# Designed miniproteins, single chains, part 81

Each design is a single chain, and the fold is of that chain. pLDDT is the mean over its residues in the fold that is shown.

## One batch from the design tools (miniprotein)

Design m2812
Fold by ESMFold2-Fast:
Structure m2812 (fold): chain A 100 residues (1-100)
Amino acid sequence: SEMDRIEEILKRMEEIIEEMKKIYENFKKNVDLSDPYHKKIADKIKTILDYSESLYELAKERYKKGLLSVEEAEALLKQLEGDLKEVKELYEEALKKEKE
């Protein structure tokens, strides 16, 4: 059903948010945050994470109200997948500089 599809999407969104949180926490453990470059990257990751969490909360609220369509849920999931990709790229670039 469409509701089963939306619930599947919401579960995937939750998994993406959890993965982004783990990346952010791991980044803070692996870099010197007193370095302005690392602080800037950490702040960028946090900004993306906070935005993605806001989209997930919006999706859940709209679902509870019976207002979330499958099309809207899929669009929000695609946005979160893009946000996760950006966070992963920021993490990899910062770690690459540490190995120089």
Scores: mean pLDDT 88

Design m2813
Fold by ESMFold2-Fast:
Structure m2813 (fold): chain A 87 residues (1-87)
Amino acid sequence: MEEEWRQRLMDEVVQLVVEAAKRNPKIREAVREAASLPDPQKALEYLAQKARELGEMDLARGFIAASKLLTPEEQRELLQRAVEALE
């Protein structure tokens, strides 16, 4: 099911965010900043760039995949879930 793989992508990216944030507090800061942006696709592109700059390559790939493959509603849900997972 197309819905099932998108849900798995979201779950995987949230897990990568949690793990990366434990290694680098700048990830938590970037996620909170991105979640406040009005365009969820641009927020995910911003997060991919920040993850890459911080050496978190798997997370950067996850954010790029989410920006291209998820709907805008799913992208907003992903950003919200990431913020909640870091609280």
Scores: mean pLDDT 85

Design m2814
Fold by ESMFold2-Fast:
Structure m2814 (fold): chain A 85 residues (1-85)
Amino acid sequence: MSYLELLDELGDESIRFIQLLQQVLSRLDQATEEQRRKIAEALSKLLEVEDAMTSPKTISKEELEELLEKVREAIRKLEEVLQSL
């Protein structure tokens, strides 16, 4: 995967995360304490990605691949919560 392709995918996955988060938050009153913990963990992963992307340091291709996997893992956690709500 090229650097630009990774940036495009990271952007697309970040949008998907926000859409899933909005769906989960609309049903947050139905969520168990364990489900709320999973939501918090997913949000923590996204915040780590945001911190890295706003860093003044140049992001390497390898670091970008790690950030993409982190967003995808966070998405999987939100999808699991949404399916169990």
Scores: mean pLDDT 82

Design m2815
Fold by ESMFold2-Fast:
Structure m2815 (fold): chain A 84 residues (1-84)
Amino acid sequence: SVQEALEQARQAAERAAEAAGSEEVRRLGEELIQKAQEVAKIDPEAGTQVAQLIAQALDLLAQGDSDGARELLRQAEELYEQAK
């Protein structure tokens, strides 16, 4: 469900912010979750996909895989732009 995907994204954002120890990563997570919520208001299925990609990207970022995170965030941004 959209709510489960958003919850996973929030948990991933908390892990990424903790791992990085930076306010910038915390703000990035908050911004990405907000984008997923905006998509979910228009298209719940697309919002679920965006939230899942964001959760995976933030988990990769927490693990130090910035290249993998960047690719997933690119896919999430593509879906976000298509939903507008």
Scores: mean pLDDT 84

Design m2816
Fold by ESMFold2-Fast:
Structure m2816 (fold): chain A 81 residues (1-81)
Amino acid sequence: SSAVEEAERLLEELRRALEAEDRLAAMIHFGKLYRLAMEVSKDKEKVRELGEKGEEALFAGDDAAALEHAEQIVRLIKESV
């Protein structure tokens, strides 16, 4: 699925941005992943919850939590396509 491939690419871009300490790039890639998940996921309420928590983690500088929420969003996309 093109949606799964795009989600995995966005997760990798997020990981690289966090490793580079590029907060703006991390927020952009997370936002794109969240938007993609809202378009394709069957469980939009769970996507919204994970997206909000991931954004909170990024604003707080909690890279581990941000990645965990992004990985959960990717799993929801895979389950929906």
Scores: mean pLDDT 89

Design m2817
Fold by ESMFold2-Fast:
Structure m2817 (fold): chain A 72 residues (1-72)
Amino acid sequence: SKELEKLKELLLKIPGVTEKQADAFAKSVEYMKKKGFSKEEIVEFVKLYLRRHVSDEEADKLAEEIKKIFDS
């Protein structure tokens, strides 16, 4: 999926995120989409993950970029 490729590239820009972690997370997001989770629920899941690596403010900014990827 082009969306998952864009998500992976965005995650790899975060300091300390490995390619394996980005791949695993993208697969988790793909699973959520297949299970019928809403875009809003997926964005909240991403924010929770990002808060482990970046500040809340940075996580919110990255989540808005991810929301735009899924709106395409």
Scores: mean pLDDT 79

Design m2818
Fold by ESMFold2-Fast:
Structure m2818 (fold): chain A 70 residues (1-70)
Amino acid sequence: GKELWEKYLQTVVGPDGLTGRLPLPPETALETLTYMKEHGSEEKPEDPRLGYPDISFLSDEEIREIAEYL
């Protein structure tokens, strides 16, 4: 459930969570995660603390499920 997906995101983005790593949050969690997946492969962060985590390995279905539990 939500607890597992929160732990998963914390592992990917670190202890400061998703909010601390996004330069400008999109309107929805799904849009945020989709943006991170797309731009994580196209853009390289200058500082890992401020950049996107690499989530390109996640399927669209997995991203949707994570977004639904945020």
Scores: mean pLDDT 53

Design m2819
Fold by ESMFold2-Fast:
Structure m2819 (fold): chain A 75 residues (1-75)
Amino acid sequence: SMVELLEEKLKAGEKPSEEAIELHKKLRKTKNPSEEEKKLEQTAKEIYVQYLERHPDEVVSGALLYEVAKEVLEK
C-alpha cells in the first residue's frame, strides 16, 4: 500500500532523498506541469489524503510524499 510505505518511512525517521527534495522544489515553481508531473502530483495528494485519514495530527513533508509517489509510479 502507498500509505503503508509512507508510514514505514516516517516511523524509521527516513528523510527524503536529495532527488525528491529537488523534484518537489521544481514542481512547486512549475506553472505548466507535464502529464507525468501532473500524475506525480495527483499520486502524492492521494497518498497524503489517505495518510491523514489514519494519522490526522502528524506532519508530512511534501518532498517525502513525492518520493513515495515516484516509487509507486516507477515500480
Scores: mean pLDDT 77

Design m2820
Fold by ESMFold2-Fast:
Structure m2820 (fold): chain A 108 residues (1-108)
Amino acid sequence: MEELIKEVLEEIKKRNPNLPEDMLKLIEETLELAAKEVAPITAEEALELIDIIDEEGSKKALEVMKEKGIITDKIAELVEEIYKKDEVLANLLIRFILYVGLLKYEKE
């Protein structure tokens, strides 16, 4: 998991070379908390949440993820902060959080 977080951070930096350092720290904290605290989810649940992102938007998906206990309040707050600054990066992080949940389900 730590290697995956590191690889994702490096790829985000590579694709977004002008990202402010404070924004990178928010992204790193979000990914580290997701690795530790995101609940295991099935492929079916992940696809349902992706449909919500595509049809109703990232904020609605975060609300549903929080209500279902997939993410903690702290993760939701961090992603909402990122969303206010960059909606595209927030959307990417939500999708990555779902991927982390899928990886946890396969391991358990």
Scores: mean pLDDT 82

Design m2821
Fold by ESMFold2-Fast:
Parts: sequence; C-alpha cells; structure tokens
Structure m2821 (fold): chain A 104 residues (1-104)
Amino acid sequence: STEELIREIGEVLGLSEEEVEDLLKIVKYMEESGDYEMPYSELEKVLGRPLSLREVAALEAYRVITKKSSLSVENLRDVLLAMGVSEEDAERLYEFVKEYLESL
C-alpha cells in the first residue's frame, strides 16, 4: 500500500514519525488532485512549512517506485546528489528502490 511504502522509505532515510505523517498527507493530496509531479513549492503550501532534503528525497523515490516520475531508477541517485542529498542517503535510497522494484 502507499502508506506502507512511505513508512518503509521513511525508515531508510531515518525520518521522524511527524515527517512520515506529513509525507502521507502530501501523497494523499497528490492522489486526490491527480498531479503526481506537483512542484515542491505547492506541496510546501499544503504543509505550511518547507520540506527537508530527506523529505524531498523520499518523494522522488515514491514517484519512481509508483512510475509517476520521468526519472529512471539509474538516474535517481545522480538527481538526489545534484539536489544536495548526502552520498549515504542517496545510495541507501537507490538500493531500496532498486530492490523494491525487483521484488515486484
């Protein structure tokens, strides 16, 4: 389920319970609007706060796994690094996404 996927991504990145709940709120908003490529500035308006780099990384991974992104799995790591996500977080998330898609 979407909720289980977001919780698993949150565990990989070490997100707090509050950050995971906020990501679930954003994801539901995107699902209700039918716009999965919604700009981060718009998602930040929904939360009333800026998104952390880890939260942005989680949303990029979610979009790739659900095939709602133009990014391939191979491009995900490089995009996360270009956004300023740490090498450790980017690699862990890349490995998670790759394994998740290979298990389906």
Scores: mean pLDDT 84

Design m2822
Fold by ESMFold2-Fast:
Structure m2822 (fold): chain A 96 residues (1-96)
Amino acid sequence: MITGPKEELELEANRYYLELMVTRDPTKEEVLAMIDELDVDPETKAFLKEFVDKYPDLVRRIYADLEVAKRFPELKEKYLNDLLEIAKRLGLTPPK
């Protein structure tokens, strides 16, 4: 496998994501607190809080994407966009 610096970073982020998905059982309250700590606009925060409230079965996935975005700021947009795409598929409309 030919792995450049960006590809190695993405591989490490994905391993961390998978670890969080199998080892963590976050509460809704923990994820809501994480959303409040995000460096994003208030409309995006409100949208993510609605996402957590309407889909509590996805709390672990939302937690994992947010934790990876926090640890790997270079990939923040990728992991936040993953959450927005999931929300769109579930019928939620993300803010413009």
Scores: mean pLDDT 77

Design m2823
Fold by ESMFold2-Fast:
Structure m2823 (fold): chain A 92 residues (1-92)
Amino acid sequence: SLKEKLQEAISRLVGAEISRVGAETEKEYLGKYYKKKAEEAKKKGDKKKAEEYEKKAKEAEEEAERRLREAEEEARRYREEAERLEEELKRE
């Protein structure tokens, strides 16, 4: 039924929004964590360890940004689907 399809679309939208919040949180905290570790290594004169942490910070931020974009696109698609299903239900 249209009602069951709407309920499924809403459930998937909720899942996408949870994924979006998770990606934003990882970008905020994990990126900062590795940047802090890189600065600590620089202060100790460990250039190799500093470069490794800078690379990890960049990789973590890029991965989080990729997941954020995917989650935002998925949320948009399920929102549009839910809106279409609501419109169809109004025509019954």
Scores: mean pLDDT 85

Design m2824
Fold by ESMFold2-Fast:
Structure m2824 (fold): chain A 85 residues (1-85)
Amino acid sequence: VAISDEELRAAVEEALAALPEMSASQRAGAAIEAAILAATSKDPVLRELARRLAEAIDPELYARALELAARHSPLETFAELKAAL
């Protein structure tokens, strides 16, 4: 079942609030997921929240996700970002 944009927005807001308490591994995972959401989401509110989260953790990864998303599907973007790490 596809996760709703409302649930994704809530999850991103929760992650933003929890950033100071996150481990390095948790931040890396959040950065990848947020970068993909910011680059590929159709919900402008979710894109902005996800962009803020991605840039707060790793702005270079976000820039790369935007470039990949312009040329590839969301699944392909995820696969390429995951392979690059």
Scores: mean pLDDT 71

Design m2825
Fold by ESMFold2-Fast:
Structure m2825 (fold): chain A 92 residues (1-92)
Amino acid sequence: DELKELAEQTANSVIATADKIAKEATDEELRKIAEEVRERAEEALKLKDPKKALEEVYEAAKRLYEATARLDPRVAPLAERAYEIAKGVYEY
């Protein structure tokens, strides 16, 4: 199932990005948000419906990008890349 594989790849990309931001961010609120985003993307991988998984991953990536833009612009480009990938896959 190509859509399921795409959902898994997209979720894993968001998980990796959130984990990196959680480790590199100096802001406590951003670290907490990155951890929550990672957990949400991990939970999305457990969903049987790949469209619902992609929606959850997209929303998680969007939240991470908005948080980085507000709290740590230095890491915002990394979160923006993950968000644009998730958005493109979800809207395709």
Scores: mean pLDDT 85

Design m2826
Fold by ESMFold2-Fast:
Structure m2826 (fold): chain A 85 residues (1-85)
Amino acid sequence: SIEDYKKELIEKIREALKNAKSVEEAFENFSLIVADSLIPEGLSEDEYNKLLRDSILEVLEEAVKENPDNEIYRETLKTFLSTLE
């Protein structure tokens, strides 16, 4: 299901962010997840891109809330939000 796909995607993004030593590495790790991921059956490219953005945003917002002193998490969220307009 799409919900199960999103759960797996969120866990991959969480691990990618946790393992990042810089904002640049966080985005490199996110790009690797995207490159390794198949578009779920029944989703358009636009729907898939929205799912990716929503999932990354959810993980980043949770990470900042749970780790308010983590500069990498805050700067990654700030940078990501700047791309969303």
Scores: mean pLDDT 82

Design m2827
Fold by ESMFold2-Fast:
Structure m2827 (fold): chain A 74 residues (1-74)
Amino acid sequence: MDADFFAALSTYLQRELFYTKGTAERVVAALQAHFKNAENLRAAKPQEVVDALDAEGEPIKLATAQKILDFAKA
């Protein structure tokens, strides 16, 4: 379990993508439920991130999914 990574991702969504705390926490929870850990998320394609979040009612654009993956790979 990579709790520090998902906490950092929530902060990134709030500061760089201007998500509310509640929305950032839902997005992170959805990604964690689908991918389980940071390594699986880093291996994902942008479309898989879009599809995972759409299933949770948090639709994003491919460009936003790419920013999330770029953050995860940094």
Scores: mean pLDDT 81

Design m2828
Fold by ESMFold2-Fast:
Structure m2828 (fold): chain A 79 residues (1-79)
Amino acid sequence: MVEWSPVQTFTTKVDGEEVTTQVFSLRIDGKVYTGIVTATSDGKAVYKVYDEDWNLVDEGEFDTMEDAVEAAREKLEEL
């Protein structure tokens, strides 16, 4: 069974710049996977997907936050 958590959005200052991060989780067969998408200062976005032990499963860079979130969700649904 696949169960999505609500998306959580955080804004943090790093070196004086605002960085927006979205976090979401997916539970598959009792295991939890976490997707983290961070907007970069040049308008691009990076995603990272972690397993329940915080091992990096997948990562990528996209031209928009929307594309990065969609890619991370697609990868989580393939696990």
Scores: mean pLDDT 72

Design m2829
Fold by ESMFold2-Fast:
Structure m2829 (fold): chain A 68 residues (1-68)
Amino acid sequence: MVEVEIEEISPNVYRITVRGIGLLPSRVVNVIKKYGGTVLSQEVGEDEIVFTVKFPEGTDIDKLRKEI
């Protein structure tokens, strides 16, 4: 099971936390890039990846969440 949390930390800047077994960082990054996101930082844990991402104004975050 994969769990995704998305939190706005400042205007157009989001913290995306992805938890689960067999996570590929490249898959999450590809979805972020598809929505025009710029990865500012990436932290990889045992079963968790945390991204800080800047998106263009008006990005559909709910759609992005469903594609991860």
Scores: mean pLDDT 78

Design m2830
Fold by ESMFold2-Fast:
Order: structure tokens, then C-alpha cells, then sequence
Structure m2830 (fold): chain A 71 residues (1-71)
């Protein structure tokens, strides 16, 4: 479901920020599964998490936003 995909994307983004490259791959994959209507909501949540997490999380958020724009 889109809700489960959003939760998984948040967890993958966090793990990737901690140095898990495989989680970074899953993060970008889950962006597509979240669906168009869910994308703005979870992207905002990812941005807030990045602001609170660190610069690596911000980079992951930016990558996710780019993937949504180009795919």
C-alpha cells in the first residue's frame, strides 16, 4: 500500500543516511510505489526528517524529489 511504502521509504532514508547504500537504493525504489497522491505528503515528512537528521538525509530527500520529477 502507499502508506506502507511511505513508512518503508522513511526507514530506508534513515538507514541510508547512516551509511547503508542498499537502503539508498530501496529508498528511491519506494518513491515510485508511494503513488502520485502520496508523494507530496511523504516528501514533506522526509524533508522534516532530513532537517532534523543531518545533511546526508537532506541529500537523500533531494535525490528522491529529482526521481519523482524525472520518472
Amino acid sequence: SAEAAREAASRAGRAAAEGDGEAGVEYTKLLGQAGPKARPEWLERAARAAAEGDGESAGLYATGAYTQATS
Scores: mean pLDDT 55

Design m2831
Fold by ESMFold2-Fast:
Structure m2831 (fold): chain A 97 residues (1-97)
Amino acid sequence: SRRARLQEYSDRLSEEVEALEAAGARTPAEIAEALGAPEAAEKFREAERLAAEADKLAERVHANPDDKEAKEKLMKLQEEVERKMFEGFDLVIRHLE
């Protein structure tokens, strides 16, 4: 079944991730690169850059909670970070298939 196949891939990925974390990999991009998925690593690096931009904007929102434009920009950046993370994860899964 599709669920059993996804569970097997999830279990294999978890074992590989644990081994790479034990070897010193600290970011999703480093893990993806070590797994031989450089396209996924690039998506995770894009997400990391956007997350850093979102963190700076979050500090601005905290300093001025009434800034609706800054809040809207922050939400859009957070959505883009999530999208890039999902794209990176999809590429890792495709590499393992």
Scores: mean pLDDT 78

Design m2832
Fold by ESMFold2-Fast:
Structure m2832 (fold): chain A 92 residues (1-92)
Amino acid sequence: SDAEAGLERLKASIEEVAKEYGKYELAEEMKRLLEQLYRDAEAMERGINTEELRARAEAAVAATLPAAEAETENSKLLRFEYLLRAYRLYLA
């Protein structure tokens, strides 16, 4: 599906950014969060509660950020941006 193709493109983009920052473990964490967001969106048959998905994305980011060693503020922003883009992908 277009949504699945979009998810794979976002994962590839995360890996490219991780290469730029040398943070491959961060990329794996972000891809895991992206897949969880996809599963949550896929489970909704009649509509996406955009507020719930955003809250889940924010909670997931907050939960994983403390585990990322030597993470820059820019890396944290990119992590959140990719989650928001995944969220928007499933609003269409």
Scores: mean pLDDT 57

Design m2833
Fold by ESMFold2-Fast:
Structure m2833 (fold): chain A 80 residues (1-80)
Amino acid sequence: AMEEALERIREGLEALVKQMAKNPEAADRIRELLEQAVELMRESPEKAVEGAKIAGEAFVLAGEDMTRLQEELERKLKEL
């Protein structure tokens, strides 16, 4: 259940980041941060906090389209 939920979140976030990024370097950087966040959340509840912080940094990097990225992320999380 948790592993499946984290994988679905990761896949959804990667797809959203690719759609919203204006260039490939930004998309790759945001993807790396989101993958790192998911890995940390899988290790332990304590690491989940650190993973959430890294995910927050990914949203800051998407700043030009942050509102749209946030809305799409909320939609995808509701589907989980």
Scores: mean pLDDT 60

Design m2834
Fold by ESMFold2-Fast:
Formats: C-alpha cells, structure tokens, sequence
Structure m2834 (fold): chain A 63 residues (1-63)
C-alpha cells in the first residue's frame, strides 16, 4: 500500500466509523493504532500522522 492509498483508506474507514456512531474515544484509539502500525510498517512519522488526520476527518464528516 502506498502512503497515498493508506491516507485514502484511513479517510474512508473514519467515514464509516462516524456513520456507525462510534465514540470520539474509540476513534482516537483507532487513529493512534493506525499511526503506530504504519510506523512499524516503515512509513515516515509524517505519513502516519497524515493517515491519522485523514481518519479523524472522515469520522467528523461521517457523523
């Protein structure tokens, strides 16, 4: 998965979780775990943070 694909996927996941009515605490935990996983997979901290922000943006728009 490219960094761009990871960001797009994170946004779509956030959108679904927002529509499902997940709590902000749950989405923050998911976003942090995503960022940690991307860093372990060899992505840069900046790319991991971009994916985390995309997931949180999707969550807000999904609500």
Amino acid sequence: MTPEEAIETAYRVGLVLGKEGKSKEEIEAVAQRLADSLIRAGYTPEQAEAAKEALLKGYEEGR
Scores: mean pLDDT 82

Design m2835
Fold by ESMFold2-Fast:
Parts: structure tokens; C-alpha cells; sequence
Structure m2835 (fold): chain A 94 residues (1-94)
């Protein structure tokens, strides 16, 4: 569900990336967990932009990334905001 809440800080995204592991994401390979962590780190850098700068990019908080697991499964993340991305990642971890 797209929740309109406060954006996570860059530090919070990095902390989530640090705790993401095969143990917390059993549906992903070790490589897939690493790729998701890199996506979260990239969003942390993107989130350093002001709301005005993000708006100028015509997709504030929105994005797309692709993760290929060791088993050959392809997951495409397309998100309206950072909370939507986190929910999609959590859905994969079930």
C-alpha cells in the first residue's frame, strides 16, 4: 500500500541495507540481497536531494530497478515512493 509518510533519511536507508541479509530475505540469493542493498544505498543518495530537486527530475521518490537472483529469477522493482519499494522487498522476503 502506498503510504504517504515522511521519507526515510539517507542514514536510515543505509542502516536497512546493512541489516539486509539472506537470513532476513530467504527468498533472495546472497547476490540478490547484495543487489537490493545497493538499490537501497542508491535511493539513500537520491533522497539527499531536496524535494525541489527531486520534483525537477519529474519522479519524486519514484524509480525502477532490476534484481537478478543466483537461481536466474528476475525481479523488477517499480515504485511510486521509497516506502513502496520497501514493501515490495518485504513481500519478496516472505
Amino acid sequence: MPVKGPRLTPEEYRDMAKVLSVETAPGLSEEGVGQVAQILAGIAEYNKLSDEEVEKLNRPGAGRAEVLTKSGRRYTFSWADHQDLIRQINKLMK
Scores: mean pLDDT 49

Design m2836
Fold by ESMFold2-Fast:
Structure m2836 (fold): chain A 103 residues (1-103)
Amino acid sequence: MIEFAGGEVRTLEGDARLAVLIEYDKEKNEVRVTAVLSDPSIPAEVTIELTLPKDAKVTGTAVVVRNGEIVAEDSASLTVKKNEKVTVTFRVENGRVSAEIKV
């Protein structure tokens, strides 16, 4: 089972609507962390920290959705070892989205 170590959501300015979804695909041994944002003009930063019970691929994807369509996307992937703390950071800055994964 995935151990969720913690997460922090920072909105640098404004009322940006943000949702984070964490999914574990047991067959592929992958963890997917998706941040969905509605407004790329409002600066935002989301940090999710995870510790995994076994070696797994972690993929972070940040998407901006307007009128039901993806208008901006960024993703990062990293293979994480058992019991390593992994940090997934999503950022909206200057109308751009980014995803970063760090161990």
Scores: mean pLDDT 72

Design m2837
Fold by ESMFold2-Fast:
Order: sequence, then C-alpha cells, then structure tokens
Structure m2837 (fold): chain A 80 residues (1-80)
Amino acid sequence: MKIVTVTLRIGSRTRSYDLKEPITTEEIIKLAEKKVKDQGLPKEQIVYYATLIATAAANSGLINSDEMLEMIEKAEEYAK
C-alpha cells in the first residue's frame, strides 16, 4: 500500500492530506469522515472535507477534474 501526500493552498494556509494509491472515492470519503469525527463536526461537513481532499488530489495531478467532480457528488450522496 503506497501513501501519497497531496497539498492544497487556500489563501495563506496550506493543507496536506495523506491518501492511499490508487486514489478512490472510498479513500477520500473515509479520510473526510475521519477529519469530521476527529474534530467533532456534523456529518454534513464530510462533503466539505471531501471537496478539499479531491481538489488537492486533482491539483497534484493524481486525478482529473471529471474524477474530482464525480467523487464530490458521491460524497454528497454518502453524507445524506
């Protein structure tokens, strides 16, 4: 199992996420859910973190824009 670190810059802040390769919707949702649970946030925040993680992976060239959008849509369905 290979772990890759993806990085997203939002203004002056840098966020880094460790993902398992291959990058799948399930791994992104799992990491987003862990971030939500670790911070005591409501389930609806899974979509927010999944969006950040998928965007970081796309910016790192690991997934394309279409894959990113599909992963976000699946995270929205999961968070219902």
Scores: mean pLDDT 81

Design m2838
Fold by ESMFold2-Fast:
Structure m2838 (fold): chain A 84 residues (1-84)
Amino acid sequence: GVEKGREHLRKKARPPSKEELETLLKDVEKAREQKDETSLSPEIVDETIAGVLEIFLAIHGLIDKLPEGASVEEIIEFLKKLLE
């Protein structure tokens, strides 16, 4: 069941557009800046941001370009480099 879903995602993986990268980075930066203003614990905010970034990397076939356990900061730097 899940294995078929993973293969379909891999087959549909496309490089992200500049607009998609800019939107994601802007949304992530805003979420990080608003971390202290949210009613959620800092840990939940960090885990949510990490999950969103990992899904984006997987959808765009980029998950294998980063080491396993890459930090949120390392992922953000990698995505910023793709914008250049």
Scores: mean pLDDT 70

Design m2839
Fold by ESMFold2-Fast:
Structure m2839 (fold): chain A 98 residues (1-98)
Amino acid sequence: EYPEYGAIMGLTFEPDKQQLEELDLVARQIAAEEGAALVVTDVKSGKIYFLSESKEVVENALEKTKKRAEEMGIKVIDSGPVSREEALKILKEVEEEL
């Protein structure tokens, strides 16, 4: 059974693997500070996703992580809401890790 999340948003980057791993740690810290959004990082595709029952929490986490990435010199290629199809795939991957 998949948890129901009110909002899912993602960021796509052009970092190397080490920069993305560092940004993942920062994203998790930001998510916790904003109200415990779940963070999923796809290192192979350079994507970070925020999942939460609160749209406000994921939007705040997304914005702060994007700003921090830009401050680190990491190019943000795209950011915004994730399609329902991609959201279901991400939720399935999260369930398999829990």
Scores: mean pLDDT 73

Design m2840
Fold by ESMFold2-Fast:
Structure m2840 (fold): chain A 75 residues (1-75)
Amino acid sequence: SAAAEAAARARREQARFVALWEQMQQELKDLIENQGLSEQEARAKLGLTPENDSQLEAMEAKAAAWKAEQAAAAG
C-alpha cells in the first residue's frame, strides 16, 4: 500500500539521518581527542554555530528516539 511504502521510506530517511548524526559525532570526537581542538573550534570546523544549539538538541533527541525504537525492535 502507499501508506506502507511511505512508512518504509520514512524509516530509510530516519536511518540515514541517524547515520549522518553518528558520523558528525565521530568527526567531532576525532577533532577534539585526536586533533586537539576545543569543542568550540571543532563545532565551528563542522559549520555548527551557537545559534544552531536548539536545532542540534532536536536532532540529538530525534536520533536517540530512533535508536531506542531500533533497540526495542531488535529485542
Scores: mean pLDDT 75

Design m2841
Fold by ESMFold2-Fast:
Structure m2841 (fold): chain A 103 residues (1-103)
Amino acid sequence: SERARGTLELIKKVLKSTIESLKKYKDDPDIARNIAIAALDSLIKLLESEYRLETDEEIRKKLQKLIELLKKAREEAKTASVDQIIKKLEKIIEEVDKLIEEL
């Protein structure tokens, strides 16, 4: 699905941009956490929108798993260190890359 691929590529781009912002605000953990949470909230809404529009059952299952992964990352970001948040977002990028390869 070209649309699903486009959405996943956009998510990957936003996650990479978020990691760079977290590195800039490494010494300001409250600001860094708020940036991560805001980015994750936006990506969750984007994926939930794509999930509602997707008609392919296999792609929908993959989108649902990614939504749950982002929701978990968002919850963990409330208490995690900036370094832990960065590592989690890097792991999510790896999972997004795997999903793109399976499309």
Scores: mean pLDDT 89

Design m2842
Fold by ESMFold2-Fast:
Structure m2842 (fold): chain A 68 residues (1-68)
Amino acid sequence: SLRDMLVQLVNEIVDKIQNGEKVTDEELTKKFNEILSKIDDPKERELAKQMFESIRLQVRHLQELAEK
């Protein structure tokens, strides 16, 4: 499901950040596009895009904290 794919993505990103690895906007966009490619319904795609932008902002915030 979309939820399961997003949970796996978030867990992978959090693990990388906790290990001191950088997660780039380009990498996030690539992963988001992979998930979007599995969604055919336009309304579901819009919801996924909103969730992706929320994840992107959260990742940026976490990395800003790690850079200090």
Scores: mean pLDDT 80

Design m2843
Fold by ESMFold2-Fast:
Structure m2843 (fold): chain A 81 residues (1-81)
Amino acid sequence: SVIDELEKMIEEAEKNKYSVEEILKKLGEWFKKLIEERPELEPLVLQAERELLRAYLTGASPEELLKIAREFVKRAKEAVE
Protein backbone atom coordinates (compact mmCIF):
# COMPACT_ATOMS: atom_id res chain seq x y z
CA SER A 1 0.00 0.00 0.00
CA VAL A 2 1.01 3.66 -0.34
CA ILE A 3 1.06 3.95 3.48
CA ASP A 4 3.56 1.05 3.76
CA GLU A 5 5.77 2.60 1.04
CA LEU A 6 5.67 5.96 2.86
CA GLU A 7 6.73 4.22 6.11
CA LYS A 8 9.62 2.55 4.23
CA MET A 9 10.70 5.93 2.81
CA ILE A 10 10.74 7.41 6.33
CA GLU A 11 13.03 4.59 7.54
CA GLU A 12 15.31 5.07 4.50
CA ALA A 13 15.47 8.84 5.10
CA GLU A 14 16.56 8.28 8.72
CA LYS A 15 19.21 5.66 7.85
CA ASN A 16 20.62 7.66 4.91
CA LYS A 17 20.54 11.04 6.74
CA TYR A 18 18.32 12.84 4.22
CA SER A 19 18.32 16.65 4.34
CA VAL A 20 15.28 18.66 5.47
CA GLU A 21 14.66 19.69 1.83
CA GLU A 22 14.82 16.08 0.54
CA ILE A 23 12.50 14.83 3.31
CA LEU A 24 9.90 17.53 2.55
CA LYS A 25 10.10 16.87 -1.20
CA LYS A 26 9.60 13.11 -0.78
CA LEU A 27 6.81 13.54 1.80
CA GLY A 28 4.97 15.89 -0.59
CA GLU A 29 5.20 13.32 -3.41
CA TRP A 30 3.92 10.48 -1.18
CA PHE A 31 1.12 12.60 0.36
CA LYS A 32 -0.12 13.40 -3.17
CA LYS A 33 -0.17 9.67 -4.04
CA LEU A 34 -1.89 8.82 -0.74
CA ILE A 35 -4.72 11.32 -1.29
CA GLU A 36 -5.22 9.90 -4.83
CA GLU A 37 -5.51 6.35 -3.37
CA ARG A 38 -7.40 7.30 -0.16
CA PRO A 39 -9.17 10.68 -0.55
CA GLU A 40 -10.71 10.24 2.93
CA LEU A 41 -7.21 10.74 4.42
CA GLU A 42 -7.01 14.32 3.05
CA PRO A 43 -7.83 15.94 6.45
CA LEU A 44 -5.00 13.97 8.13
CA VAL A 45 -2.60 14.88 5.29
CA LEU A 46 -3.49 18.59 5.63
CA GLN A 47 -2.87 18.40 9.40
CA ALA A 48 0.53 16.74 8.83
CA GLU A 49 1.47 19.29 6.14
CA ARG A 50 0.63 22.12 8.57
CA GLU A 51 2.79 20.51 11.29
CA LEU A 52 5.66 20.02 8.80
CA LEU A 53 5.42 23.64 7.60
CA ARG A 54 5.50 24.93 11.20
CA ALA A 55 8.53 22.75 11.98
CA TYR A 56 10.32 23.84 8.78
CA LEU A 57 9.73 27.55 9.49
CA THR A 58 11.11 27.15 13.05
CA GLY A 59 14.32 25.44 11.82
CA ALA A 60 13.45 21.88 12.85
CA SER A 61 15.95 19.06 12.30
CA PRO A 62 15.47 16.14 9.88
CA GLU A 63 14.69 14.00 12.96
CA GLU A 64 11.79 16.28 13.98
CA LEU A 65 10.28 16.13 10.46
CA LEU A 66 10.56 12.33 10.41
CA LYS A 67 8.88 12.17 13.85
CA ILE A 68 5.92 14.16 12.47
CA ALA A 69 5.80 11.83 9.42
CA ARG A 70 5.82 8.71 11.64
CA GLU A 71 2.97 10.08 13.78
CA PHE A 72 1.01 10.69 10.56
CA VAL A 73 1.63 7.08 9.40
CA LYS A 74 0.26 5.75 12.73
CA ARG A 75 -2.91 7.86 12.40
CA ALA A 76 -3.36 6.97 8.72
CA LYS A 77 -3.09 3.22 9.44
CA GLU A 78 -5.65 3.54 12.26
CA ALA A 79 -8.04 5.45 9.96
CA VAL A 80 -7.98 2.76 7.20
CA GLU A 81 -8.25 -0.28 9.49
Scores: mean pLDDT 86

Design m2844
Fold by ESMFold2-Fast:
Structure m2844 (fold): chain A 73 residues (1-73)
Amino acid sequence: SAAAEDLLARLRRHGDEALAATAGPDGEEVAGEHLGKAYVYTQGLARHGDAAAEARALFDAYRAEVARRLAER
């Protein structure tokens, strides 16, 4: 649905912002804020069948990559 595609796009945008934030000062705090926003869109997608699984996989991948980048500091 158009609503699911919009929420997926917002999830990706906040995931990408979380990844970018890991390079800066206060990167853990700022990345955490963006992951929190991405999670809200993951929750919004929970009732959207096939899109719910895609959203969870995307969120888990973003969370893992943020954690990996922060651990390399």
Scores: mean pLDDT 86

Design m2845
Fold by ESMFold2-Fast:
Structure m2845 (fold): chain A 82 residues (1-82)
Amino acid sequence: SAAKSLLLKNLSQDLDALEFSDDFKSQVLQLVREKLPTVQDLAALDRDIQVQLGVAAIMKALGFSSTWIEEKVLKDLKTVLA
C-alpha cells in the first residue's frame, strides 16, 4: 500500500539522518517490514516508531554511546512490535 511504502521511506530517511550503523538501520527496517503485513493501526505503529527514534536522537545529543543506543532501541522496538 502507498501508506506502508511511505512509512518505510520516511523511516529509512530518519534513520539516515540519525547517523547510526548500517547494521542497525537494516535491523530496524527488517523488524518494521515483518510487522507491516499484520498491523491493524498504521498511525499507532508510526507513533511508536517515532517515539523510539526521538529517544535515540535525544540520547545521541546527550553523548550516550551509539552502540548502547542501538541495542536499547532494537530491544524496545522488538517489545513494541511484539
Scores: mean pLDDT 86

